# Designs tried in a protein design run: designed miniproteins, single chains. Part 51

Each design is a single chain, and the fold is of that chain. pLDDT is the mean over its residues in the fold that is shown.

## One batch from the design tools (miniprotein)

Design m1749
Fold by ESMFold2-Fast:
Structure m1749 (fold): chain A 73 residues (1-73)
Amino acid sequence: DPELIEKILKKIEEFEKEVNYKPEKVENYNKELLEEALKRLKENPEDAYTLIRILYFKDKGVFQAFKEELEKK
């Protein structure tokens, strides 16, 4: 659903401004965590905001990669 993805990306942008996020070192991230997060988003899109916050605090590289995967949709 493109409208849902656009809404999620807007939430990510707002969150990035709130935490003063700067992209860094995407190449050295936990790929298993990314795959799990993408599966959870597909199963329950309502959890998107919670997933975004969890990923940011666990692994900023996964957070960046997750955002990039959503931008491809």
Scores: mean pLDDT 75

Design m1750
Fold by ESMFold2-Fast:
Structure m1750 (fold): chain A 60 residues (1-60)
Amino acid sequence: SGREEAAKIGAENLKRTGSDLLTDAEAEEIARALGVSPEAVKRALRLTGGSGSGALQLLG
């Protein structure tokens, strides 16, 4: 389904970008793909010191 592919793309974008390059629009797109809020994405990045992989693990 389109949702599965979108979630995969969102996860890859989060892993590649990190917090310093993440715009509000990118956070919203990743949040929508993963089924979480944009605030949750930003919080996960903050808690992991900008680690996209760590943030992805926190978001589940």
Scores: mean pLDDT 68

Design m1751
Fold by ESMFold2-Fast:
Structure m1751 (fold): chain A 73 residues (1-73)
Amino acid sequence: DEVRRVAVSSETTSRLREIEGVGPKVLEAATREASRPDATPESIKKAALEEGASEETAEKVAEVVEEGRRRLR
């Protein structure tokens, strides 16, 4: 759904890229999961871990995505 492609802003994407250990695959997996309507911080963390991110990196990814969602509301 094209409307969901903008659920993760360019600012949120930039913040994710600033996290140490976030490569292109982790970024893509996290943004894909974040665009799901039922995405949770845990599901986003799982997506990052599946692409090889550390637990600490995955936690920060979930936090940044949650902050991005709060800014939209």
Scores: mean pLDDT 72

Design m1752
Fold by ESMFold2-Fast:
Structure m1752 (fold): chain A 81 residues (1-81)
Amino acid sequence: SETEKLVEYLKSITNLEELLLEGNNLTRDSASILGPVLKEAVKLKVLRLENTSATDATTLQLAKILKPETEELDLSNQNLS
């Protein structure tokens, strides 16, 4: 049901401690979609963006969304200008 999907989503996001996006192609549009998700991930400690082909604009937008609780941020192998 829709309620079950919503509960599963919220449990996944609010209890998310690691977000691994390595190897994914991240555009500015992707950052806009991920923004609300990252804001709800109150327990997020590890964010990996290595090998994502993220642009400067995408990386900057994601950095603005990160919380003080984020303990590890890996931006290695980004497509930076």
Scores: mean pLDDT 59

Design m1753
Fold by ESMFold2-Fast:
Structure m1753 (fold): chain A 70 residues (1-70)
Amino acid sequence: MSVSTSLDDPAVRAAEETLIAAIERLSKDPADLEAQLAVQRAIQTLADAGVTDVSVSPEAQEVVERSVRL
């Protein structure tokens, strides 16, 4: 597979860690705008790096939809 979740690319790894942390924050505080923006930015960074197969929680899916409207 072309998706490699590893330390081979520090930017990709950092984006994945940011995405996970932001999803955790949104699970605790869904009104956290910084967490919403962090999710959006992390997904964009991963997409730019060619990583498209990301498994996200229902909370993260809702945040992505909200980010599209913002």
Scores: mean pLDDT 65

Design m1754
Fold by ESMFold2-Fast:
Structure m1754 (fold): chain A 102 residues (1-102)
Amino acid sequence: MNILPTKEEINAEASKYEDLTEDQLVERIKALLEALGFSPELAERTAKIVKAGKVSEDPVFGHLIQPIIDEVAKLDKKTIMRITLAELEVMARRLGLPVPEL
C-alpha cells in the first residue's frame, strides 16, 4: 500500500498556494486539521508551529512531509508552509477524508 505522495505531486499542489499569504496558509492548515478530527485549539497550535518554520519538529507534519524532509530543511519558511499544506492536502484526499475546498 503506497499512500505517500511523490515529490512531483507535492510540488504541483504547492504551486496552487504560491499567491497565498502566510495567514491564508495558516487558516487553510487549520481547516484541514479540523477536517482530520483535530480540535480547533489543537489545529491552531499546530498551525502556529508550522508558521514558525518548525514544521519538521511537529509530530503530525514531520511525518506528512517525510518524503521530502531533507529538501524542506533547505527552504524558506513560506515555501515550507506551502509544501506542508500540499502534503497534507494530498494525504487527506488519498485517505478519503472530507477536505474543504479553497
Scores: mean pLDDT 66

Design m1755
Fold by ESMFold2-Fast:
Structure m1755 (fold): chain A 104 residues (1-104)
Amino acid sequence: SIKEYLEEVAKLAKAEISDEFIDKLSDFINAVGEHVASDGKYGPLQLSREELAAIAGEDVDLDALIEFLELFGIDPEKALELLKDPKVAANVATFLKSLESRIG
């Protein structure tokens, strides 16, 4: 399930996010479903580059974050493999913590 993949993302990235946020994010991704991606929006959250930059901040490699999010939307198991790279894991953890602070 998407929730189980998000729990593994939090664990592998060592993201300090709540179980409540994981549930909320899983519900949102499931509600979006198999919608076709809009131009200039990325991954299962369908966020623009500008929105991703605003959430993640300047310390995050946006290209690496976009690559992770796009892959997570297509093949979550392969996206989890990217998190074995500490640099990718740090970018994802920073993004998720910031996202929780904005929608929690």
Scores: mean pLDDT 79

Design m1756
Fold by ESMFold2-Fast:
Structure m1756 (fold): chain A 87 residues (1-87)
Amino acid sequence: SAEDLRVLEEFRRRGDPAALLALPVSDDVNELHAKGALLALLGAEPPDPKLQPFYEHYRGKSVEEVMEEAPEEVVELMVEIARRLLA
């Protein structure tokens, strides 16, 4: 949605990679996918090998490209995480 695009563009411009990396570790593949994609938008390489494949896949992509490629559930999680970290 236009609102989701706005939130993720704001996160790309203002997001703190340290705050994102400080979030609790999850084994949920959708949460790992969402965190890796958000780190890719920030240009911040994760040290966690579980995040690395998702980071590499989205590296250099625009917010629009990420939203088109990622599953809807992952985009929803990305927006939730972005909103929480921008608050």
Scores: mean pLDDT 85

Design m1757
Fold by ESMFold2-Fast:
Structure m1757 (fold): chain A 61 residues (1-61)
Amino acid sequence: SMADFRAEVERLSREEQEQVLAALDALIAEIRATEGGTPLGESSIAAVERLKAIVREVLAA
């Protein structure tokens, strides 16, 4: 769940949280390059953007 993901991210160091954020950005770029413009690709990007928002929120706290 998103709550479980948030809890795991909160257990990471700040450095590790920044690495997760970078990895999610790389994943969005990969999905966009391979499946950009498809309904599944756009849905997948939106899901990763929600995970990215959680990581950014934890980093801002």
Scores: mean pLDDT 87

Design m1758
Fold by ESMFold2-Fast:
Parts: C-alpha cells; structure tokens; sequence
Structure m1758 (fold): chain A 87 residues (1-87)
C-alpha cells in the first residue's frame, strides 16, 4: 500500500494542473489521472478496502481514456475542481 497523505495528494493535483496548462497531457489523460487521484482521496478519507479502490480506479481510468476529448476536458475540470475543494 502507498503511504498516501493529503499533502502528497495535493502536490499531485497541483502537478496535474500544471501538466494540463502546459499541454503535456491530453484531456483524456488529465481526466484519467484526476479520477485516480479522486479515488485515492476516497481511500484515504473513507478507509476504503484497497481491493475495492484498485478495482474502481482501474475501471474508471479505462473509461476516461475512451472519452472524446471535449467530454474528457469537462470531466477533468469537474474532478480537479472537486479535488481542490476536498484538499
């Protein structure tokens, strides 16, 4: 298990926003990463079973990577906004 902290998660969110602004990551990649970070937050805060977390994270990542870029961009913005509110 990863020794995940709120501070480490916040830094990962900040880096993801920088990678989004620079165009380093596609909208689909940003959406997938934001979804994984959101599931990591749920694991940390809600004491979620690690097997349930990995199953949900993997399923969501695959789903996000299949989205059209415009939909992925909207979902990425929604997840990043939620993560900022929660962290």
Amino acid sequence: PLPLTREALKKQVEKLEEDKKSGKLSPREVAAMAYILLKMWEMLEKNMNPATFFSNAASGEVKMLKLPDDQAQKIADQYLSKLKELL
Scores: mean pLDDT 75

Design m1759
Fold by ESMFold2-Fast:
Structure m1759 (fold): chain A 67 residues (1-67)
Amino acid sequence: MLSEEQKEKLKNYLMNKYGLSEELAEKIVELAEKGRFDGVGTLLVVKGGLSAEQAEEAVKFAEELLK
């Protein structure tokens, strides 16, 4: 289970760096909490409008933050 601080860091990172909505950022945090990093990358590209490279960067940030 992620701490509130870890969730807030990931949410703020996604919103501030990539301009994601709070609703989308929260859904991505939920997937990351479940260890579904494949789903995180897919949602970032499909719904977030990120490039594959940006999605890989964001997934790496989430993995590093959550360990």
Scores: mean pLDDT 81

Design m1760
Fold by ESMFold2-Fast:
Order: sequence, then structure tokens, then C-alpha cells
Structure m1760 (fold): chain A 65 residues (1-65)
Amino acid sequence: SEEEFERKIIYAIQNKDVDKAVEILKEAKSKGFDVEKILQRVTAKLKELNDPEGLKYLEEVKKKL
């Protein structure tokens, strides 16, 4: 589900693992999930968590897609 991918991506970002987050998003896309929807969910969650460092890592993830 998109929620499962959201959780996995947040975990990768919290571990400062940009490359793993990119791999997870590519896998989600290959399985027919909406990457933009997942990214929107991840962005919203990081904002709720007040994680500005996580948001910076998310921008790096977006650049590698």
C-alpha cells in the first residue's frame, strides 16, 4: 500500500539513507503505485514530525528520481 511505502521511506530518511529511499520509490513505481502521492504523504508526515533535516533529505531523494 502507499502507507507501507510512506513508512519505509520515512525510515530510510531518518537513517539518512537517500539511496535506499530512492530504491523504495522506484520499487513502488514498478508495482504501479503513484510516486507523487507517496511523496506528498511523506512530505506531510515529515512536517507533522517537525523534521527539517528529513525534509532536506527528501529534496535529495526527489533530485535522484
Scores: mean pLDDT 85

Design m1761
Fold by ESMFold2-Fast:
Structure m1761 (fold): chain A 71 residues (1-71)
Amino acid sequence: MSPLEWQQLAEERIAPELLAAKQAGASRAEVLRLGARKLREIAEEWRPTDPEGARAIEELAEQLEEAARAL
């Protein structure tokens, strides 16, 4: 599985929580930070079985944190 495929699976898993936060009035920066936290939780969950997938998801989390800082 490619890094992009691992990232897509993780994003799909957290999408409902991010949507709920947006609907509750969270700012774009707050949603991005929530996404980064949830992605890091998934990375730790998957690390024992797939360390490559965990690394790809951590990279995505870092990108979301950078995007939040730019806002």
Scores: mean pLDDT 85

Design m1762
Fold by ESMFold2-Fast:
Structure m1762 (fold): chain A 77 residues (1-77)
Amino acid sequence: GLTEEDVMEELAKDLDIPVEEVERLRGKTGDEWLAFVMGVELTKQGETDADKIIEITGFVYPGEQDAARYGLEVALK
């Protein structure tokens, strides 16, 4: 089966971000990983406001909201 490293490399490639940025999410929950991915994708679609990303995604837990904000930060680099 795929290793965690293989999954991280594929995700970094699919999102067009450095693998080091994805590695920083090691040990996060599946919902926090989803929040990060949604943050990256919404930012690439033109969203620049972290509060609007949180509103669009509907994440209410601090860890998920922080992951979405981190996705915005990574996509803006």
Scores: mean pLDDT 79

Design m1763
Fold by ESMFold2-Fast:
Structure m1763 (fold): chain A 82 residues (1-82)
Amino acid sequence: GKGITNEEAAEILEELKEKLPEEVTVEELQRRVYEALLERGVDETVARVAAHEIGRLAREISGSDIVTKEDLEKLIERLKEE
């Protein structure tokens, strides 16, 4: 099956941005996205793939394994443009 929509991913990241500290690791971000997707009833395999892809994009934006709230805002904007 196809993964989650970019709009759904953006909504999850906006909610997580309010709950996360100023800086998180890519691994912690991936874990939080995975958990949020499971709570929404998304299939485990789909949730894992989506969380991995979000982590990859976050790393591209931050240039490191540390993701700031500003990096999350840039990721949300990028997802909404697609």
Scores: mean pLDDT 83

Design m1764
Fold by ESMFold2-Fast:
Structure m1764 (fold): chain A 76 residues (1-76)
Amino acid sequence: TLDEVRQKLLEYIDQRAEKAGLSQRTVDLIRQYADQLLDKHRDLPPDRLYAILLGEIDRIFKEKLSPQQLTELLNG
């Protein structure tokens, strides 16, 4: 379900953020971006939705985006 995808994605974000030592502000911005992506793609089957969103979140962690860069993503 959509709720299961959301829960797994948020757990993944929290786990990676703790390992990377990210601030709560940065974690909150990544979570907001994940919720925005879920809303945009909610019509997709759960498996496809999770795969796409996981890829986008992985990109954020790999690129080590700052709070400013994350805020820019949220604004479009």
Scores: mean pLDDT 81

Design m1765
Fold by ESMFold2-Fast:
Structure m1765 (fold): chain A 60 residues (1-60)
Amino acid sequence: SHMAELGTYRVVEENGERWVIAARNGIPAAVFGAASKTDKEYVRVNLKTGEVEGITAEEA
């Protein structure tokens, strides 16, 4: 993986898996194809599987 300075996002680890958390309208979320996959304002993307989940602002 490489770092992309395309917007504000963060990486978290949960049960040994890495997730990227980003705003849906943020550049990182759009780059990961997440913007069209949820009605939530934020998303998390699994870095191993590519799974996308919508999350609330309080979870981001």
Scores: mean pLDDT 62

Design m1766
Fold by ESMFold2-Fast:
Structure m1766 (fold): chain A 97 residues (1-97)
Amino acid sequence: MVELKVPDGSGKVGEEQKIIAEAENKSEGDFYISLSVINEETNEVIGEESGKVKGGEKKKIELKFTPEKEGKYKVIANAFDENGKLVASAEGEFIIS
């Protein structure tokens, strides 16, 4: 089992935002984490990061992005097992003004 945590936040257009997702792997197998930032109005992916979380590991995954448009941005963390199966997801919202 893998536990994911993604924060909510807010920021300004043209200012770099930093998102730190937390992943905790409470199993013996490895999990692969993808972290994405999506503009909710356009469905455009504006930032992506990934990381591997080994069995028993707790890891922070940092994603930086600079929004060019005001609006709501969705932050999605997905955890995949070694076979590429989606096993966990977490979402956060960033409001840019």
Scores: mean pLDDT 85

Design m1767
Fold by ESMFold2-Fast:
Structure m1767 (fold): chain A 100 residues (1-100)
Amino acid sequence: FEEAALEAIKLLEDALLRAYTLALDAGDSERAAFVLEKMREFKRLADEIEELIKKKAPKEEIVKKIQEMIELAREVGRALPELREYLERAIERAKEIIEK
């Protein structure tokens, strides 16, 4: 499960990085700053999950934290509607990975 959790985290992190890059390329400094702030919160949650994995915490506790990360990705999709479908596809893929 640990490998699946890390794979899901990386998938969502890569999706947020792409959203940040696209906002920068569009010259949308305000939305780029918003995505960057969400990426910082995402990294904090990722670090917390890594610590939970090291402590061999229950799967349910790790899944709960990944669901919090998914909600951050949805917030980015709501703020950048042009990327909503892309982010929702990344979210669904992450959910499929952790449900195994």
Scores: mean pLDDT 81

Design m1768
Fold by ESMFold2-Fast:
Structure m1768 (fold): chain A 76 residues (1-76)
Amino acid sequence: SEEAERKAKAELVDMLRAGAPAEELVAKGEKLGLTEEGLLLAGLQNLINGEPMTPEQEAALRAAMPEQVAHALARL
């Protein structure tokens, strides 16, 4: 349902804000059926922490949020 999807996305965003490691964001995204969302937020978490992104994480960020990637980099 749309409500379940919104709740699942909110859980992933809350994990990102809590400083969850990228691996946990990927695993949670897969469990929730939000694989692309999990990869996107994992890539963003790695970027915020100055850690390298996987090719899959980079692809997700490039496709979805070039402006948000730029914003995250500016805050490092």
Scores: mean pLDDT 76

Design m1769
Fold by ESMFold2-Fast:
Structure m1769 (fold): chain A 67 residues (1-67)
Amino acid sequence: ATEIDLSPFAGVEFTITGGTFTHDADGREHLTGDVTITSTSAGLADALAAGFRSIAAPGATVTTVVT
């Protein structure tokens, strides 16, 4: 599984909407569908997006929104 360290962003607000997380027979995590990450921090949104893109199945999308 892909691990994302979020400790540098402790206390920063974010929300993740959409998408579906599944595991294959080998225990690998796959993201399917469209995911939107909303945060007040561009750095956090980009870090989360990079992690999700690393497990994204063909056709999955990852969108970031910074407020």
Scores: mean pLDDT 72

Design m1770
Fold by ESMFold2-Fast:
Structure m1770 (fold): chain A 65 residues (1-65)
Amino acid sequence: DVVFEFEVDGVRFRAVVRGDRIDVEAEREVTDEQRRQAMLRALGLALEHVQKLLQQQLEELLKQL
């Protein structure tokens, strides 16, 4: 599993990527709006992680040319 820790409006969140699902946990009770913002943040972090891995893989393939 991939785990990201971040904050939204001073509240700490933890996002866990499990298969095709992202589960987001708050350190305390939050509003639906804050949970939505946290989910968007988690998706952005997951996309950045995948992009970095793909870029590194491409660089290695080009190096073997």
Scores: mean pLDDT 78

Design m1771
Fold by ESMFold2-Fast:
Structure m1771 (fold): chain A 81 residues (1-81)
Amino acid sequence: SQQHFDQGIQFFNQGRFDQAVMHFHIAIRQDPQFSQAWFNQGIVNFSLGNVDTAISNFQRAIQLDPQFQRAQDRLRQLQQQ
């Protein structure tokens, strides 16, 4: 799970969003409670223009870790006009 999470971050930093999504998806399948993987999947989906999916991903990250400040901040930004 951590290895695929780290690979997802590397691909995201390279602008390879499709590869990043695949690796975060594998990390989530291996550990569905991995709140940071849900959060980063939200970031990638936002970058791909999948706003509703990003919101759902951030909500899941917050549900798993209610004190996840970065996820709360991102969700708030997406819900502001």
Scores: mean pLDDT 87

Design m1772
Fold by ESMFold2-Fast:
Structure m1772 (fold): chain A 59 residues (1-59)
Amino acid sequence: MLSPEGRKIAEELARQRGIPLSTAERLVKLYVEKYGRTPTLEEVQQLLHHFAETGKWLP
């Protein structure tokens, strides 16, 4: 369901943050559905950090 680029970002996020790959894939997919583009690794990391701190994944 994710593009190869989106899958690669999800795998890298899961590896660096120690989260399940399924969670990382979900975050990348939600970003693509909202913004219509594949996020960078940095953008998804910021999104995950924001979600962890506030309980909301959007700024």
Scores: mean pLDDT 75

Design m1773
Fold by ESMFold2-Fast:
Structure m1773 (fold): chain A 72 residues (1-72)
Amino acid sequence: SLNGNQTAKILYCLSSSNCSSNIKPNDVVETFLSNPGALTIPFIINNRSSIDARLEEIGKVLDLSVSQILKP
């Protein structure tokens, strides 16, 4: 499982749109499963206007589609 430092980096990346290629898709999935309140649809909806354009960039960096990030 991810340590606190890795989880913090992923949460920062997702909230700031400043993601590095060193963040792995599996780590994002683990973060979602461990922190559903922080990385749920409500989080995305509440911040949509500020992060909508960034979701595709985040998905590309993490090698995930936007739909996977949103967990439809």
Scores: mean pLDDT 49

Design m1774
Fold by ESMFold2-Fast:
Structure m1774 (fold): chain A 80 residues (1-80)
Amino acid sequence: SDELKEELKQTQEGVDVLRRALASSPEEAAKLLREWGEKQGQPLLGENLANLALQGDTDLLQRQLDIQEKVAKTLEKLIK
């Protein structure tokens, strides 16, 4: 359905942002995560993830990426 396709698109955007953040400097990662959070209507989530990036705690960012990738794969299977 169109709802599942939209959810997949949003999840894939989150995966892309998290991958870019993990490959970036802490300062650039924080900027990317804040901008993503604002665009998704979750500015507090974006700010919290940005603060983790600035503190050098990448473990929670990696775990969030792993969760989002798993969600995207599940949504792709439901759409097909």
Scores: mean pLDDT 81

Design m1775
Fold by ESMFold2-Fast:
Structure m1775 (fold): chain A 77 residues (1-77)
Amino acid sequence: KKEEAERLRKKADELVEKGIKYFEQGKWDEAAKYFREAADHYGRAADLSEGEERRQMAINAVAAYLLAVGAEVEKWL
């Protein structure tokens, strides 16, 4: 369970890095997609975690989701 949560967290971290790279290139749709995938992975990691680790993963999931929303807002501005 803990090892699975760590694998999901590392995958989410990689997805955030990819999202940032696309965001820097002005590719808002791709950036939003990667940030949403990261949010899902962090959320799943939170579900498999407890205590402080769960809280950290939940915060990361919300942060990734807000990054996705930000990328979508940039597309419409």
Scores: mean pLDDT 85

Design m1776
Fold by ESMFold2-Fast:
Structure m1776 (fold): chain A 71 residues (1-71)
Amino acid sequence: SELEERAKAGDIDAKAELAQKRNPKIPLDEYKDSLEFLEELEKSNATDEQIAEAVRAYVAGDREKARELLK
């Protein structure tokens, strides 16, 4: 489908919509934020230790701190 093709091309909005279709109980914005953070992790030049700390901060709900650790 067009949505699946967009998701494969790296469109975060499309990836979030596809994920929500599989589990609509989770809000679309939550999927978008999680996917954006995952992309930030993949593109980061941070060390394994910094990535682990960023993931822990994100899971704990401190999303601002998590993103700062990946700068």
Scores: mean pLDDT 79

Design m1777
Fold by ESMFold2-Fast:
Structure m1777 (fold): chain A 58 residues (1-58)
Amino acid sequence: SSSLQALNERIETLKKSRDALLSIKPNADPEGQKLLDRSLRNIDDMIESLKKRQEELL
């Protein structure tokens, strides 16, 4: 369905964002690492919510 496709596309976009943040994290200072960890948690929460929404549509 178009809704399932849109959810899949959004999840893949969020995964790419997560991978990008993870790639820079080792080079960040302690303050930057705290901000990256917050962003990573937010992205993981969004992915989880979208996956649950996919299950509701199946």
Scores: mean pLDDT 86

Design m1778
Fold by ESMFold2-Fast:
Structure m1778 (fold): chain A 100 residues (1-100)
Amino acid sequence: MIDEAVRRLLAVAATEGLEAAGELARRLAEEHGDPELVEAMLRYAAALGYRLYQRALERGMSEEEQEALARELLAEWAAELPSDEEVEELAAKYRELAAK
């Protein structure tokens, strides 16, 4: 159930951006009443944010280039989800950067 929802959310994020995917995640969580779905989506969003942050920081990309890279990354993850362990590690790194 969660994997199917995550794949759908990643596809929306790839086409409409992370904020649109977040809104969809919120709606799905409200409909199902499942906080784990929101937590999973926030974790995936953090992991993707960290990957995008690393590449944008290294390359000095414009907003349009960042959106294109984000869509490409999201489409790849929608087709084949990374391991839960990898997602947790990336999300933790993103939270660490935000906390410092």
Scores: mean pLDDT 71

Design m1779
Fold by ESMFold2-Fast:
Structure m1779 (fold): chain A 109 residues (1-109)
Amino acid sequence: DYKKLLEEALEAARSAIGHAERTLQAVEQGKNWERHAAGAIAATQRLIELLEQAKNVASPEDRKLLEEATKIAKEARDLLQKNPGSPEAARRAIDLLKEAQELIEKALK
């Protein structure tokens, strides 16, 4: 079900944003951030998997939105994986994940 895949992708995006925000807060406060960073990476990977599945059954118009969302989500994942303890990387990843969320919300309408 296409709609269910997009709803699950939105949940994954929200989870990834929440973990990335907790990572940023923990890093800035000198607290343990590793578990939050791992959660952000895992949720972003789940988002990418759901977007790839949704693209296979999407209309041509929605496919363009989901292709863009997938590219953005992959950029966010790469930033979090390469620089997990960087507040700059966490902020950029949060912004990218929010952009991906907006594209998924457009596909749901």
Scores: mean pLDDT 90

Design m1780
Fold by ESMFold2-Fast:
Structure m1780 (fold): chain A 60 residues (1-60)
Amino acid sequence: LNAIQRAVMREFGLSEEEMREVVRWVREHSREEAIELVAKRFGLSREEAEGLVDGVLAGL
């Protein structure tokens, strides 16, 4: 994980393993699909999931 991804990980309270899963989903799926997957996996609101996904995209 790079510095931006680690910052996002800390902000959302994710483990390093969970953050690697999110990064993989963002790489493998559209933004909209990644938001849905993240929201379902971590019980986040759509707004929170958008923040997480957009933070990961900024780190790619």
Scores: mean pLDDT 83

Design m1781
Fold by ESMFold2-Fast:
Structure m1781 (fold): chain A 67 residues (1-67)
Amino acid sequence: TERQRLRDQLVARFREALRRKGVTLSPEEEADPLTGVPGLTFDGPVGTGLDPEDEAALSELDRQIQE
């Protein structure tokens, strides 16, 4: 569904933001972004310690998912 696709984009974008901050991902997490990423722990709204551009994009995706 469109909602699931938006959620997957949110997860992928957050993962990319973490990589940009120097978080090391396992090969499984890199190869399987939709499956492995939940293991990295992502709870609730973003907007703490990430780049403002990434925070804005993640917040917008979360808003669209909740619509």
Scores: mean pLDDT 59

Design m1782
Fold by ESMFold2-Fast:
Structure m1782 (fold): chain A 74 residues (1-74)
Amino acid sequence: SMEELERRMLAVFHARLPELSDEQAALVGEVLRTILEQRLSLAEMRELRATVKDPRAAALLDEVIAVYEATLAA
């Protein structure tokens, strides 16, 4: 379900939150909000992720996208 998908994606974000700077947390939060509110496709998520140049924020977004892919494959 979309609700379960959102919960899983946000759980990854919250688990990594203590490792992020305020700027990194804001960046990832904005990207996640865009993905969830606009219901982006996997291709659109990957395009948006490609604009993120911060290595830690990018790595976290890769983890979140992996959860999305796994959920779609199920």
Scores: mean pLDDT 83

Design m1783
Fold by ESMFold2-Fast:
Structure m1783 (fold): chain A 82 residues (1-82)
Amino acid sequence: SKEEIKKRLYEIVQEVNKLEIEARNITDPEKRAEAEKVIDEAYSKILKAYQALENGDYETAKSYLDEAEKLVEEARKIVEEA
């Protein structure tokens, strides 16, 4: 459980960092702002997942990771459609 959460955190951090770089290259300022907003929300959920993990609350950590993964998918769609 703890090892799986750490692995998911590592993978999602790599993905969101990649998306942030890709979002900066969007030429349409409205689409760029939309992508950056969703990426910021994903970072917020990742931070909450880390805090829950440090507190030993693995169920809360998983819940925030699930939310972050959905936001990453949303951000990827915006970036790909831009």
Scores: mean pLDDT 88

Design m1784
Fold by ESMFold2-Fast:
Structure m1784 (fold): chain A 87 residues (1-87)
Amino acid sequence: APPLSVAEAQAILDSFDADIDQLEAMFQQAKKNKDYDMLKDIKKGIDVGIGQLDQLRPHIPASMHPRLDALIARLKALKKKVEEELK
């Protein structure tokens, strides 16, 4: 695959940031409602997101790797919270 431009990489990471914000909002709602099925779907979404970000790593400019790592860290932190609710 061709390497991403800085503008393309920024747009993709901005989209991931928005998607993670949505997953965090869904987690708060699922936790409040004790929605086990929604928690399982959120966990699947997190695993997919981590995999996609790892696949993007070689195509992201090195200057943007700290942002990429921060997004992966956000997803891993959310996954831990979801796993605690799933028992």
Scores: mean pLDDT 87

